Designed miniproteins, single chains. Designs and how they scored, part 52

Each design is a single chain, and the fold is of that chain. pLDDT is the mean over its residues in the fold that is shown.

## One batch from the design tools (miniprotein)

Design m1801
Fold by ESMFold2-Fast:
Structure m1801 (fold): chain A 89 residues (1-89)
Amino acid sequence: PSQKEIDFEAELGILEIKYAVSLLSEDVDAAIRYLKEMADLYEKGAKEIPENAERYQALAKQFKDEADRLEKMSPEEARRYMRERVERL
């Protein structure tokens, strides 16, 4: 893999771990932040790794939609949603 691919996968892995920790701690603000950061990383990846652009753009949109959904929930609804996601980890 190229250095760009290695750097992308490393940054993504760190964000995925941070997101999982935010779900476990029911930290809604952190979960939203990391979802947005993963979306931004996928958008950057789509630009820097054109062969994966379609897939990365779809994932970026998915993560942005997820962040938007959490932002529109009440704190109680968001924490319940996050607990359900932890069960699927």
Scores: mean pLDDT 85

Design m1802
Fold by ESMFold2-Fast:
Structure m1802 (fold): chain A 74 residues (1-74)
Amino acid sequence: PLEEVERLLEEAEKAYDEGKTSIANELMVKIEELIDKYLTPEERERVRARLGEFAYRRMLELPKKITKKIKEKL
């Protein structure tokens, strides 16, 4: 589940950066479902610790479109 989330996040970020908003949005929905279904808030903290600042930041950047105040959650 963690590896799948990270893989989809990379794909969504690339699509977002390339202006493919529809594709990025679809991938973000899938990521959100995986995080909500398989990852607890504690698991998300482990993702930050394990994958480092880079991967955690990417995960937070994309969910920013879904989550109102990601910065406050940090």
Scores: mean pLDDT 59

Design m1803
Fold by ESMFold2-Fast:
Structure m1803 (fold): chain A 78 residues (1-78)
Amino acid sequence: MEEKEREEIRKRLLEAFGVTEEQLERARKEILENIDSSLEKLEELAEKFAKEGDDIGESFARMVLAIEKIKQGYRVEL
């Protein structure tokens, strides 16, 4: 039931933030493709989404970047 629980949480978050599944799926896909490269590439993705006016993609990329920095022992200022 792991995937069903994740899908329910995902739907509740989408409704709470007024975000479409397509916006989240696109942002997730682009971030996952770059998550194992470098912090620079994650920063570039956040900047790209910001320039495109994709607030959801930018927020997601910024969040992943912050988590990766924390995992590597960096101090993150939000």
Scores: mean pLDDT 64

Design m1804
Fold by ESMFold2-Fast:
Structure m1804 (fold): chain A 67 residues (1-67)
Amino acid sequence: RERAQAIIDKYTNGKEELTREEVIKILQEEFGLSEDRARRHIDNVTDGKEVITREEAVEILEAILSR
């Protein structure tokens, strides 16, 4: 959790909500995911939402970091 939070905070600097595009960029930069793979990870947690909360973004990163 702490690592996922640190990554999100690095990109958002205290922002409570992220756009889908911002989360895609984070996943591409931090994990080397393609846009298509990043979209799949986001959709698994948020069911296609365009606005992603900080907690949802942390959950997405934790799911990736646990593999």
Scores: mean pLDDT 75

Design m1805
Fold by ESMFold2-Fast:
Order: sequence, then C-alpha cells, then structure tokens
Structure m1805 (fold): chain A 120 residues (1-120)
Amino acid sequence: PSLQEIHAKFYKDLSEKELKKLIEFETEVVQLIKNALKKMKDDPIKTREIAAELADEVRELVERFLKENVGTPDRVRDHLRLQVGSLTYISTLEPEEAIKRLEALLAHEEATLAALKENL
C-alpha cells in the first residue's frame, strides 16, 4: 500500500471534529519542517541546532494537542509521540544525513495530511 493508503486506514475511525483538529496540527508540523529545512540549507553548520529546536517545537505541539484532546485514540497518540522521537533522532545526525532524513519525514507528513483530508 502507498503511504497515503496506510495513513488513510490509520485515521478512518476518527470523527470529523477529530480529523479537523489533526489537519490543523499536521498543517502546523509540515510548515515547521519546511521552515527548518530552509534554515538548514541556508546555514548547514547550524543543522543540529535547528533540528533540536524543531524537535522541541513539535514536542510542545504534541503535548498541547494531547492535553486538549484527551479522547485521542492510543494509535494516534503513539504516532504523534513517534514523530517527536524521529525529530529528536534527526537532531543527532550529521548535517547532510539530517537534511536527507528530514526531507523524507516531510514527504511522510505531507502524505499524512493528504490522507486526513481524504477521510473528511
């Protein structure tokens, strides 16, 4: 199955209200990743610092989302926590590898956003 098909199945049982909240969340995450990638390409020496800041910003967004949405299914909670783990890992990599991994993660998050919108 495509990434979009996998993500569509993952979010299929969510209410319209829950889907809209996740779309808002994923839209913000995608924008943060795009901004971080631009900064990394403009100044590769700061890649680790930028990646660490991105991981912290996304962690704060995840914690806020989960506090405001207590009824979020465990599978979705685990996926959001895994996103933070992935970003934290990327912050430990060499600049070239960090950028490559973050570009792959961006593609994955854009597929997630598309799947969430499809389920509306």
Scores: mean pLDDT 84

Design m1806
Fold by ESMFold2-Fast:
Structure m1806 (fold): chain A 65 residues (1-65)
Amino acid sequence: SKEEEAQKKADELIGRLRDARRHLTPEEVRQAAVEAAKELQKLYDETGNVDIYERGLREIAALLA
């Protein structure tokens, strides 16, 4: 389904950000997080699924802590 595809894309996006965090400076990680949040916004615009969006943003916030 559209929602399953969006969840998979969100999971892949967060996974890439976690990997990038290990190799980037804190400032570069923040910039990558902004771009990841924009991609989550696009998925929300396509699906209307607030749970995928909020979970994704929460995971991004945790990576910046």
Scores: mean pLDDT 82

Design m1807
Fold by ESMFold2-Fast:
Structure m1807 (fold): chain A 62 residues (1-62)
Amino acid sequence: GAAEAKQAASYTAQKLREIGDKADKGLKIGQKKAEELRKKGANRDEVFKAGLEGIKEGLGAK
């Protein structure tokens, strides 16, 4: 088989999975922060901002 092509495909799949895992983690953190503020009666903008901050934090893009 074309070992290089299989290796490249495997590497790409692994990198996409790693990115997906980080994105999923960020989404969960964002959802938790948004839910906390929502429960405290925060306005829509505050909830949305907290969600984005959580996603950014999960992705490590501080």
Scores: mean pLDDT 72

Design m1808
Fold by ESMFold2-Fast:
Structure m1808 (fold): chain A 76 residues (1-76)
Amino acid sequence: RLEELKKEVEELIKKASEAYDKNTDPVKRQKAANLIVAARLELVAADFYESQGKLDEAERAYETAIELAKKAIEVA
């Protein structure tokens, strides 16, 4: 269900932002920041696709956002 994917994205972005705030390494923070921004852009795109009834595109965008947010947590 797209609603479950959206909640997972929002939760992971929150976790990534918290990890970013705790990190003191400027190189890791920059990499994490770039991934968080990319995840947020994918979330916006997914919401737009869902509003248009493009459910397959929305699902792929949410899945991409999840992957980016998880990478941000790992880097941070």
Scores: mean pLDDT 85

Design m1809
Fold by ESMFold2-Fast:
Structure m1809 (fold): chain A 85 residues (1-85)
Amino acid sequence: ANEFSEEQKQFIEEAKKTKLEKAPNAVESPLLETLVFKSPTTGKTIVVTVDKESNEIVGVYNADTGELAMTEEEEKLLREVAERS
């Protein structure tokens, strides 16, 4: 059951509404754009990977550790919701 999909959808919408800044040392990919923003919930720096063609969020990670900003299950739900957006 996708009981977390509502929270993941809200997180995606918040990320899209947040003023995303390009990561200072990010290399631009022709297919993907890497953006950085400060999480409103944890205050941690979060790396957001966006597909340039669809402008959809495909991944969210902690910039310092490279760990997921959420659990693996939540990441899958976030990706699924992003694909539907």
Scores: mean pLDDT 52

Design m1810
Fold by ESMFold2-Fast:
Structure m1810 (fold): chain A 64 residues (1-64)
Amino acid sequence: MEVQRPAMTPAQAQRLVDSLGRRVDTFRPNDTQARQLIDQARQYVDQGNVDQAMRYMRQVAQRL
């Protein structure tokens, strides 16, 4: 399965957001900013805006 744009499917983006959320809960449980970024990323994935979701996910990864 290939999507020309965005390069990642919404389903893959959702799985990545879920994985990052678990990492935040495990390694940064008191990081309110990281939790807010995860919430925003999930919202954008739900809207089908994978590009915006990926920007928030990258910010979360930088906090881990």
Scores: mean pLDDT 77

Design m1811
Fold by ESMFold2-Fast:
Formats: sequence, structure tokens, C-alpha cells
Structure m1811 (fold): chain A 62 residues (1-62)
Amino acid sequence: DEAAALAAAEARGQAHQDTIRRANEIVDRLDALGLSQEQQGIVLQRLVAGVSLDEALAAVRA
């Protein structure tokens, strides 16, 4: 059904928008914490490697 396929595409679009929003929220949070650009880069690298945000933040704040 074309309507069902369109609804599924809209749901995927919403999920993609959610992912972008969460990524922006993380970046905004890192900026709000007063981290340097270098520290933000380290946190983002650790997140990409599968480390939790809390562990990544602990590494740059210690």
C-alpha cells in the first residue's frame, strides 16, 4: 500500500530527525559544560568508539 509505504518513510524521517536532534543536544551540552574544542573532540571520539557519555566526560574532566 502506497499510503503505508509513505507512513513508513515518514517514520524513518522522524527517526533520522530524532538522531540529529540528539546529536545537537550532546554538542550543546558539551559546549555548556565549558569544555575546550580539544576536550569536545576527545569526548566525541570516545562516543564514536562506543564509550558512554559519562565515561567520556570523566576522562576529559580528570
Scores: mean pLDDT 74

Design m1812
Fold by ESMFold2-Fast:
Structure m1812 (fold): chain A 62 residues (1-62)
Amino acid sequence: SSRIGELEEKIAEIERRIAELEALYDRLKSKDPHAAEMVQKEIAKLREELERLTRERRALEE
């Protein structure tokens, strides 16, 4: 149960970070396309991590 709580906390942190980066991407996409591309790559990495943590949490709930 402690591990599930830790995973839920990490999932929430990543979801908040993705939201911040999506807002940053929207600001940069017309003004700095290179920086926008870097932000998009970071979002993709965080989404992969989010999916991994969600699968780990699901496995622990069985």
Scores: mean pLDDT 86

Design m1813
Fold by ESMFold2-Fast:
Structure m1813 (fold): chain A 84 residues (1-84)
Amino acid sequence: MDPGVFEELEKLINLPADILRELDKTQPDMPLEEKVKIAEEEFEERLKQLREQRVLPQEVLDKLRAEARKKLAEVKAEIEAKRA
């Protein structure tokens, strides 16, 4: 795999979790559900851009979504625990 593609995939997997962490710091009064929605929408836009630039099998796309959602869910749970 091209090193540039590998770097893009790693950043993409972490993107929604990183966005959620940033929104929790910069927009503390925003509902958590809205923050998660923004993170998911930004991830799907970046995934769409990557698909237009790279030939990726559906299996790879499904794995990227699963890994990104898992990381997002972990950060969401940490934020919920911190607010309790």
Scores: mean pLDDT 78

Design m1814
Fold by ESMFold2-Fast:
Structure m1814 (fold): chain A 98 residues (1-98)
Amino acid sequence: MAAREERVRRAIELILRELKEVRKVSLEEISEEINESLGVPLAKSEEEVIEILLEAARADPALERGVLFAAREIELRRQGGNTQEAVDAAYAAVEAEL
């Protein structure tokens, strides 16, 4: 369903925003980690990172699920207060599925 793909895209965008704003991870560092984890070419932009992860999630239901759970934990942290543990758990979930 198109709505599901949009939800996955929004989840990836939320995760990238938290990595950049809360964890202070650069786009270059994120791109290098994705290159090492997925074996794909280095992404040159945030949009390219999103497209790579979205394509990977389409091919792997476990990765799609991991991305959605990670985004959910980030949203819960934002609603429930500043929990570094929730952000760390979300990051670990994405890395474990990649």
Scores: mean pLDDT 72

Design m1815
Fold by ESMFold2-Fast:
Structure m1815 (fold): chain A 90 residues (1-90)
Amino acid sequence: SNSYPQFEKDSAETSIKYILRELDLADKANDVPKMHMIVDETIIVAKKLQDKKKAITILSAVKNYLTEKEYTKEAQKVENVIDELKAELK
């Protein structure tokens, strides 16, 4: 996926819109492996972003979506990364 350079340039809102659209399409298709891949890729990209506050904003939106859809394990995985990034902002 060619996401990293685009997410560095895009606003948090634009990045969130793109990721949530991909997650929604995978959810509607009942494609659990695709959901896992999107979550894992989003975590990798977010960790590489220069703007840690932007990364936290993106991951928080993804966590909220996963929680609403009851992807509890995936939501917890994203939350753990949010906590790590918040610790870096001290």
Scores: mean pLDDT 83

Design m1816
Fold by ESMFold2-Fast:
Structure m1816 (fold): chain A 57 residues (1-57)
Amino acid sequence: MDGRKLMRVVEYLAANPDKKVTVGELYRIAEMSRGTFSRAFRAVAGISPREFIRRYR
């Protein structure tokens, strides 16, 4: 997995703390397919992108 692409998502979330975001926006910013992004994000964060947004955004 490309950690730099995941870091772009982290940077986006930090720059837009008051913005509601979707999983679709996040994997597009990462320039990954939905499946690739979901697996990479879960490997690093321990939870799915959808669950992350539900709990923390």
Scores: mean pLDDT 74

Design m1817
Fold by ESMFold2-Fast:
Structure m1817 (fold): chain A 86 residues (1-86)
Amino acid sequence: LTIPKADIPGLTDEQFAIFATGVGSGDELLIEAALAYLKKRGVSDEAIGEFLKYLRDKNFPKSYIDLALKVLEKNGFKKAVEIAKK
């Protein structure tokens, strides 16, 4: 699924595109690869959580958001999960 571009504080356009590609794929391994990239680039849990809140606000399919939350929880992104669920 295609995710429309938005300005998320703490994400560059490239970081947004990489994370959007992972989450929009519905593929657990691609989401995990995107998160590993974002972590290496110093992207905050806040920015990751706000990205998922943006998807919820746009009524992006719940199954894709739930998969992303599962991958975040598995990889220790606790704060991002908390922010995304608000």
Scores: mean pLDDT 86

Design m1818
Fold by ESMFold2-Fast:
Structure m1818 (fold): chain A 97 residues (1-97)
Amino acid sequence: MEEDVKLFEEAIKAIDAGDYDKAVELLSKATGISKETVRKLTKEQLKILAYSNLALEYYQLGDYDKAIEYFKKAKELSKDPLSQENFDKMIEYLKKK
């Protein structure tokens, strides 16, 4: 669980540095999704995947404030209305904790 947090944080840093191959490897390892599938994602989708999973990891660790922060970051990058609604529901749920 702590190792998964580190993998997602390193993936975000790799995306920001323009190292997408490294980000794909880190995200594939952390999520169990194949590298071929992850490589088909855009920059924004890679960040959404990293932030949303990082939020879930912090939720599992009991750090609800950080979980909310990362779900908000994932929502800000999401242009899909369904994804935005799902992130809003998660944020509101965590605020009640």
Scores: mean pLDDT 82

Design m1819
Fold by ESMFold2-Fast:
Structure m1819 (fold): chain A 89 residues (1-89)
Amino acid sequence: SLDDRLKQFKLEVFNNEELAALSSAMLLVLHELGVDPVAELERLLREVLEEHPDASAEELMEAIMERIGERYGEETLERIRETKELILS
């Protein structure tokens, strides 16, 4: 089910330092833009899961980044990447 896939994705992100940092960076940057970060990420995740139902957590995160770039611009992607690197420092 979609809910089982969402649960698996969240566990894979939790167990991967790079993906956890990327997720945290997304939440922070979306919050700064005045977006509900949890609602927006869940919406984007559902969209990419429909297109890529068998994708890995890493592939799904890449697809979410592409969607964020389309909706919020390349400068938002750069802010997320920079924020991720700061979290991992």
Scores: mean pLDDT 86

Design m1820
Fold by ESMFold2-Fast:
Structure m1820 (fold): chain A 89 residues (1-89)
Amino acid sequence: MEELQRLRRQVAQIIDDIAAQGISPQRIQQALQTLQQVLDAGKRNGDQTLVQTSQMAINTLKQDPSQALIALQTVRNSIEITIEKMKIE
């Protein structure tokens, strides 16, 4: 739980930084590193949806960095859904 909350905050910060200052190689590298951590967290929690969403976002950022905001927002939403599912159980 705590790891997913931290990762959600990191993704939100990267979204805010890109929205305010634009896309840069450094921000894309930070996004890719954070997305890898989200993917690994999804694997540890057995959340295949979070794993798939994170992998798609990584592929999107590598192929078309201009789609970074949309990809990161999708991952942020997926993390929030995972956190809410964990609260129900």
Scores: mean pLDDT 84

Design m1821
Fold by ESMFold2-Fast:
Structure m1821 (fold): chain A 71 residues (1-71)
Amino acid sequence: MKGEKFEVISGLPEYLGKEFTVVSEQEDGKVALAGEVDGRTVVLIAEKSEDGDITLKNLETGEEYKFKILF
């Protein structure tokens, strides 16, 4: 998962269509996602969750996953 790219499909209107790269992955399923928005680096801490309000699409596989933003 580290180095994989995801596109924001829903749940984050400010970042819709923006690409985020997994820069860190923890054993508990938490990931740090980094992307650039308006020339600024944004980092999101997220976990995969069926109850997640945010949908991210893996750009290599085309699979969509729900995530919960933690901080």
Scores: mean pLDDT 79

Design m1822
Fold by ESMFold2-Fast:
Order: C-alpha cells, then sequence, then structure tokens
Structure m1822 (fold): chain A 93 residues (1-93)
C-alpha cells in the first residue's frame, strides 16, 4: 500500500504540525534570505534590517559571518559591525 510520509505524519499530529509548519514557513523565508547573502547575493541584504543581519551573524559560524560581512558594502558593514558590538554588550553577562 502507498504510505505518504509527510501526509501520514500530519494526519497523525495535526494540531502540533499545523502550528509548527506555519511558524517554520515564516522562519524559513527569513533563512532563505540569509542563505542568499552567504552565497554572495548582496541584493538579499535590502530585504533585511541591520538588526536582523547583526543577530544572524552572532548565531552563525565564523566562516558564515565573514561571508556575510564581505558581501556587504562598506557603509552597511560598518553599521552592522556597530550593531553586533551593541548586541554582544547586552548578551555578555
Amino acid sequence: MFVPESEEQRAGLEATFAEADELFARWKKRLDLFDKIVAGDSSAVEGLSLDEIARFILISKPEDRQAILDNLDPETRAEVEKKIEELKKEMEK
């Protein structure tokens, strides 16, 4: 018999997966923009706030952080680096 993996999981856990899927879909759209920046598509930066870029860099691996910073224009990079320092200061306890 045919067993649809995704459909079967959702049928079994509808309340949990429907709520999780909606939140995940919203989060995934933001992650796709960051993936584009890491890949060298600087146009994706215009869809993100400086705060979002700074926060993503803080949770990213050093290699991904460098890729993002290198793909920013010098003025935007300076503002993002300033925001990163501000966020680090509030997170350091």
Scores: mean pLDDT 67

Design m1823
Fold by ESMFold2-Fast:
Structure m1823 (fold): chain A 57 residues (1-57)
Amino acid sequence: SAEELIKRLEELAKQASGGARDVALTALGHARKYLESGDEEKARQAAEGGIRAVEAA
């Protein structure tokens, strides 16, 4: 679910530093905005993208 992916991205952000942390925080912001607007699909995609970007950084 979008909420579970956001939670995973939050944990990654806590452990990240430098550029990886910046990427995680930016993706979290986007995912949370989509979830607040009720767009679970876009929230899920934003969180997934953020997780992949952090793991690649």
Scores: mean pLDDT 80

Design m1824
Fold by ESMFold2-Fast:
Structure m1824 (fold): chain A 59 residues (1-59)
Amino acid sequence: MSKRERAREAVLARIARLGRLPSPAELREIARETGVSPATVSKIVRELVAAGELFDAAA
C-alpha cells in the first residue's frame, strides 16, 4: 500500500474519532505518522470532502 493510501486511511480514522475535519496541527500529526508531507494530507482532506466521503466541519 502506498504512503498516500495510508495517509487517506489515517485521515478517515481521525475524522471518525473527532466527528469534524482535523485542525492543521492534527493534519501535521497524520503527515508525520504516515511519512507524507502536510500539503499531501491537506490535499487528501480536500479530495475526500469534494467526494462527499466526509462530514462538513461542525460550526
Scores: mean pLDDT 73

Design m1825
Fold by ESMFold2-Fast:
Structure m1825 (fold): chain A 81 residues (1-81)
Amino acid sequence: SKKAEEFLKELDAILRGEITVSPEEREELQKIADEALAKYPPDTEENRKKIRIDVAKKWAERRYGKSFAEEVEKLLEKKLN
């Protein structure tokens, strides 16, 4: 829980440009974001929530694996509802 909370805080700071990541990490994160935007048009609040969850889940999975990604997904679903 605490680790997932800190992960989401750090990801938000990266997306805001407050934390510098490597060019490779930025490219990876951009690809994840583009994929989510292609699946969910950001014209509704519901789709914006799905984009946020998809980006966080995929980023978490690539860093710490599927189990952690599922924890991040559940935490974010609770925060957004």
Scores: mean pLDDT 83

Design m1826
Fold by ESMFold2-Fast:
Structure m1826 (fold): chain A 59 residues (1-59)
Amino acid sequence: GAKLEVGQKGLLKNKVTGAVYEYEVIERDGKIVVRARNTETGEEAEVSKEVAEKYLEKL
C-alpha cells in the first residue's frame, strides 16, 4: 500500500470495488484522516489513514 502523509492530495483507487476517489490527507483531533470524494458519484467520506492504506492505492 501507498504511505499517506498529512497534506497529500491526489487520486486513490479502491482495490476491491475499483472506485476512484479524489483524496486529501488531513489531521483531525490528533488523528490522521483521509477525506475522499468518489469521482463518479460525488459522495464524500472520511476514513482513517490505516483503512485508506490497506484498501486504497495511489494512481
Scores: mean pLDDT 78

Design m1827
Fold by ESMFold2-Fast:
Structure m1827 (fold): chain A 83 residues (1-83)
Amino acid sequence: MKVILQIDGLTREEAERLAAYAREKGASAAIFEGKHVTLTIVNLSLEDALELAERAKELGASAVIIQNGKVVKRIEGKVPFQG
């Protein structure tokens, strides 16, 4: 079943790498740069979303997985560091 993955707290370069990986899996990805970088990925399998969310967590980012408009999983990374 297809889900949405939203990741917050990545650098621009990290977001671009994860977006490229998601697109290779047949997903669509959008990067928003405001106060911080947010990556939104749609049309992922739950398995692929969990894999990408764990990669984001290793980078210190936080992630939520949304299925049919409902949050089914929250993954919290380390507190974002402001350099």
Scores: mean pLDDT 78

Design m1828
Fold by ESMFold2-Fast:
Structure m1828 (fold): chain A 91 residues (1-91)
Amino acid sequence: GKHEQAAKEAREAGEGAAEVAEEGAELVKKDPKSPLGVSRLTAGALGGMGASMHGGLSKSKEAQEYGREGAERAEKAMKEGGVGGKVNLYE
């Protein structure tokens, strides 16, 4: 029922966040000064955190796993894009 719905929502949120972060990483690799690439990386990271929190709060094992999976994928994309260590958003 609603528990299964929460798992689906966590999965979709996690997957969406990861995809946005991965797109951002690719854009930053092609143009490190791309505001769009950096914006996508940031949005993906924030979405991944949100999905992880939502999954954790649902008390559903599936929702928790999907949220964690999405957050992990988004974080991996951010590391590949160099956010926090290699990408400078400030001139």
Scores: mean pLDDT 66

Design m1829
Fold by ESMFold2-Fast:
Structure m1829 (fold): chain A 58 residues (1-58)
Amino acid sequence: SLEERERAYLETLTPEQIRSLVKSYERFVERMKKLNHPLAEEHEERVKRFKEIADEVL
């Protein structure tokens, strides 16, 4: 699954890299929302889940 791949990838990173990646994803979603992108809501939900997975790995 996508979540399994995301978890496996995060497990290869340092805690600092994980935190940086989460912040980058959040900034990307914020930019999508400002541009009124059709997929902004979908990616906002994905970033919430990604943060949950990151917190479990940290």
Scores: mean pLDDT 82

Design m1830
Fold by ESMFold2-Fast:
Structure m1830 (fold): chain A 62 residues (1-62)
Amino acid sequence: SPEELFIQRVIEEYPDLPKEEAERFAKELYDYYFGKKPITPEEQERLEARLKEFYDRLKKKR
């Protein structure tokens, strides 16, 4: 399913996360972007902060 493909991508992009945490995080992101579920500003801020930190780490991986 598209959700499973998205989860796999998140696991690959965030290798520092345990697989179970990456799967939960991916499901939350997928639901936010594609499930059209309302999210609180605090939840959105946490997701964006975590994404930014992991992207910064990915840029410095080599």
Scores: mean pLDDT 66

Design m1831
Fold by ESMFold2-Fast:
Structure m1831 (fold): chain A 103 residues (1-103)
Amino acid sequence: ELEKVLRVEREIAKRGAEIHPLNGLIFAVEALKRLPSLTDKEEIRAALAIILGVLEVFGEDVLPLLRKYADEKTLALVERILEGLKAGKDPFEIIDEAVEEYL
């Protein structure tokens, strides 16, 4: 059930970015800004699902904008998510690996 919720969150973020690119970018930036203050694994997973969905639309093209709002730890996490996407990994495996590394 939790995996289904995260799958829906990712899909909503991805489709949102496809339909309204600016709104998708704002959504990703807000999720990134929240990440350093999150301590709950499920909240971190939800934020990562949003970021991943937006990254599926923009890829590397969004990195200069995200670098402006992300700290070094969060930026490294975003780069790892992009690497996983390029490698064709399952989105949920990417999120699980990122959560373990971030915590």
Scores: mean pLDDT 76

Design m1832
Fold by ESMFold2-Fast:
Structure m1832 (fold): chain A 81 residues (1-81)
Amino acid sequence: MLKVTARAPPVDGEVGVLVENLETGETKAAMARSDPETGEPEEAVIELPKSPVRIRAFAAPGLDDAAVEEWVRETTRIEEL
């Protein structure tokens, strides 16, 4: 199994991550947001069969999409389980 972990940026609102299995074309999505009490970013976790994957990020309306995409791209982890 592959485990993909992406962190929401430390901003108000929701950030989505989409993971695509490049062999099957299957996609999975998860949403994450910063904790409103602590300001700590939440993590989105997606598990897939072992395969090459593509990761995309998207932000809810009102967030800086370019900054969010860059943050998620830099903080995303891929682990083989």
Scores: mean pLDDT 67

Design m1833
Fold by ESMFold2-Fast:
Structure m1833 (fold): chain A 96 residues (1-96)
Amino acid sequence: SKAALELEVLEGLLHILRGLKMPKEYIEPLLEEMLELVKENVKSKDPAVIEALRLFAETIPDFYDVAPELVEEILEVLLEHPDERVREAAREALER
């Protein structure tokens, strides 16, 4: 799936930039792109997209200190996902 690949590539890049401790200015635009992709794919029935969104919900709290409002918005969108596993991952992320 193109959508699953796009989500996986952006997630990977975000984590690389975070690991390198890059400034907010470099990370925040990519989080904004991820928010757009999440909103576009929130109703996707593609198993690869569902798994990518679930994994992203688990890892996105690592960016809370960079862009708390964007992280919270992404997690709130994921809470509306039809798959319970994605919703559960988002709930656990928000409880941190």
Scores: mean pLDDT 83

Design m1834
Fold by ESMFold2-Fast:
Structure m1834 (fold): chain A 65 residues (1-65)
Amino acid sequence: SREEDMEAALDEALKAADEGKDGTVKRGDFVVSLEAGLSELDKEAARALVRMAIWTGTKSVTMKA
């Protein structure tokens, strides 16, 4: 359902931001990729939800300042 769609978008955004599979993703690149992966109507809310999702579900993401 919606959670599954969000999870898929997170995975795609991570792969887009971490092209070399280094396990380190620029925060900006990840957020931009995720917002683009989600529906544009949801990207406004996605900004807040992304932070919650990446820290509660996405453990392999190392955000650089």
Scores: mean pLDDT 55

Design m1835
Fold by ESMFold2-Fast:
Structure m1835 (fold): chain A 87 residues (1-87)
Amino acid sequence: MEPLEPVPEVLSEEELKELKEKIEELAKKIEEGDLSVGDEFVELYVLARRQYIAAKSPLAEELLELAEKYMKPILEEAHKQHQELVK
C-alpha cells in the first residue's frame, strides 16, 4: 500500500478559491437540470473533501459545505434511478 504520509499537496488559498468558483459554476448547471456535469462535480466534491481532511482550513470547510449542498440533486437523481430499478 502506498504510504499515507506525507499528506498529499494541500491546495493554496488561491487554488481553493478557484475550486469554489468551479463548484459554483457546475452547481448552476445542476440547478438548471443539467446532470451531464454530475461526474465533474463529484470530482470537485471529492477534492474539496480531501482538502478539508488534509488542511482543516475554514476555506476548505466552506468548499465542502457548498459542494455537499449541491450534491443533493445528484444523489437524489441517483437514488431515484435506483428505486425505479428495484421496483
Scores: mean pLDDT 70

Design m1836
Fold by ESMFold2-Fast:
Structure m1836 (fold): chain A 65 residues (1-65)
Amino acid sequence: MTKEEIQEYLDNNPDFLQKIRNDSEVTAQGIADVLGFDNALVLKLAETLYQIEVAEKLKMTSLIP
């Protein structure tokens, strides 16, 4: 599965995206289990999700932690 396929899945499953944002335990492992990702893709996905979370925190804190 590629980055584009990951994005397409998330677009088609907004409930899953909402769970990822609210539930850190579901973040990487839950996506891997649902989509059948290998370890390399899971690590890349985890990094992408971390960047999304950081971006949302920066919006709330105006770049100050």
Scores: mean pLDDT 55

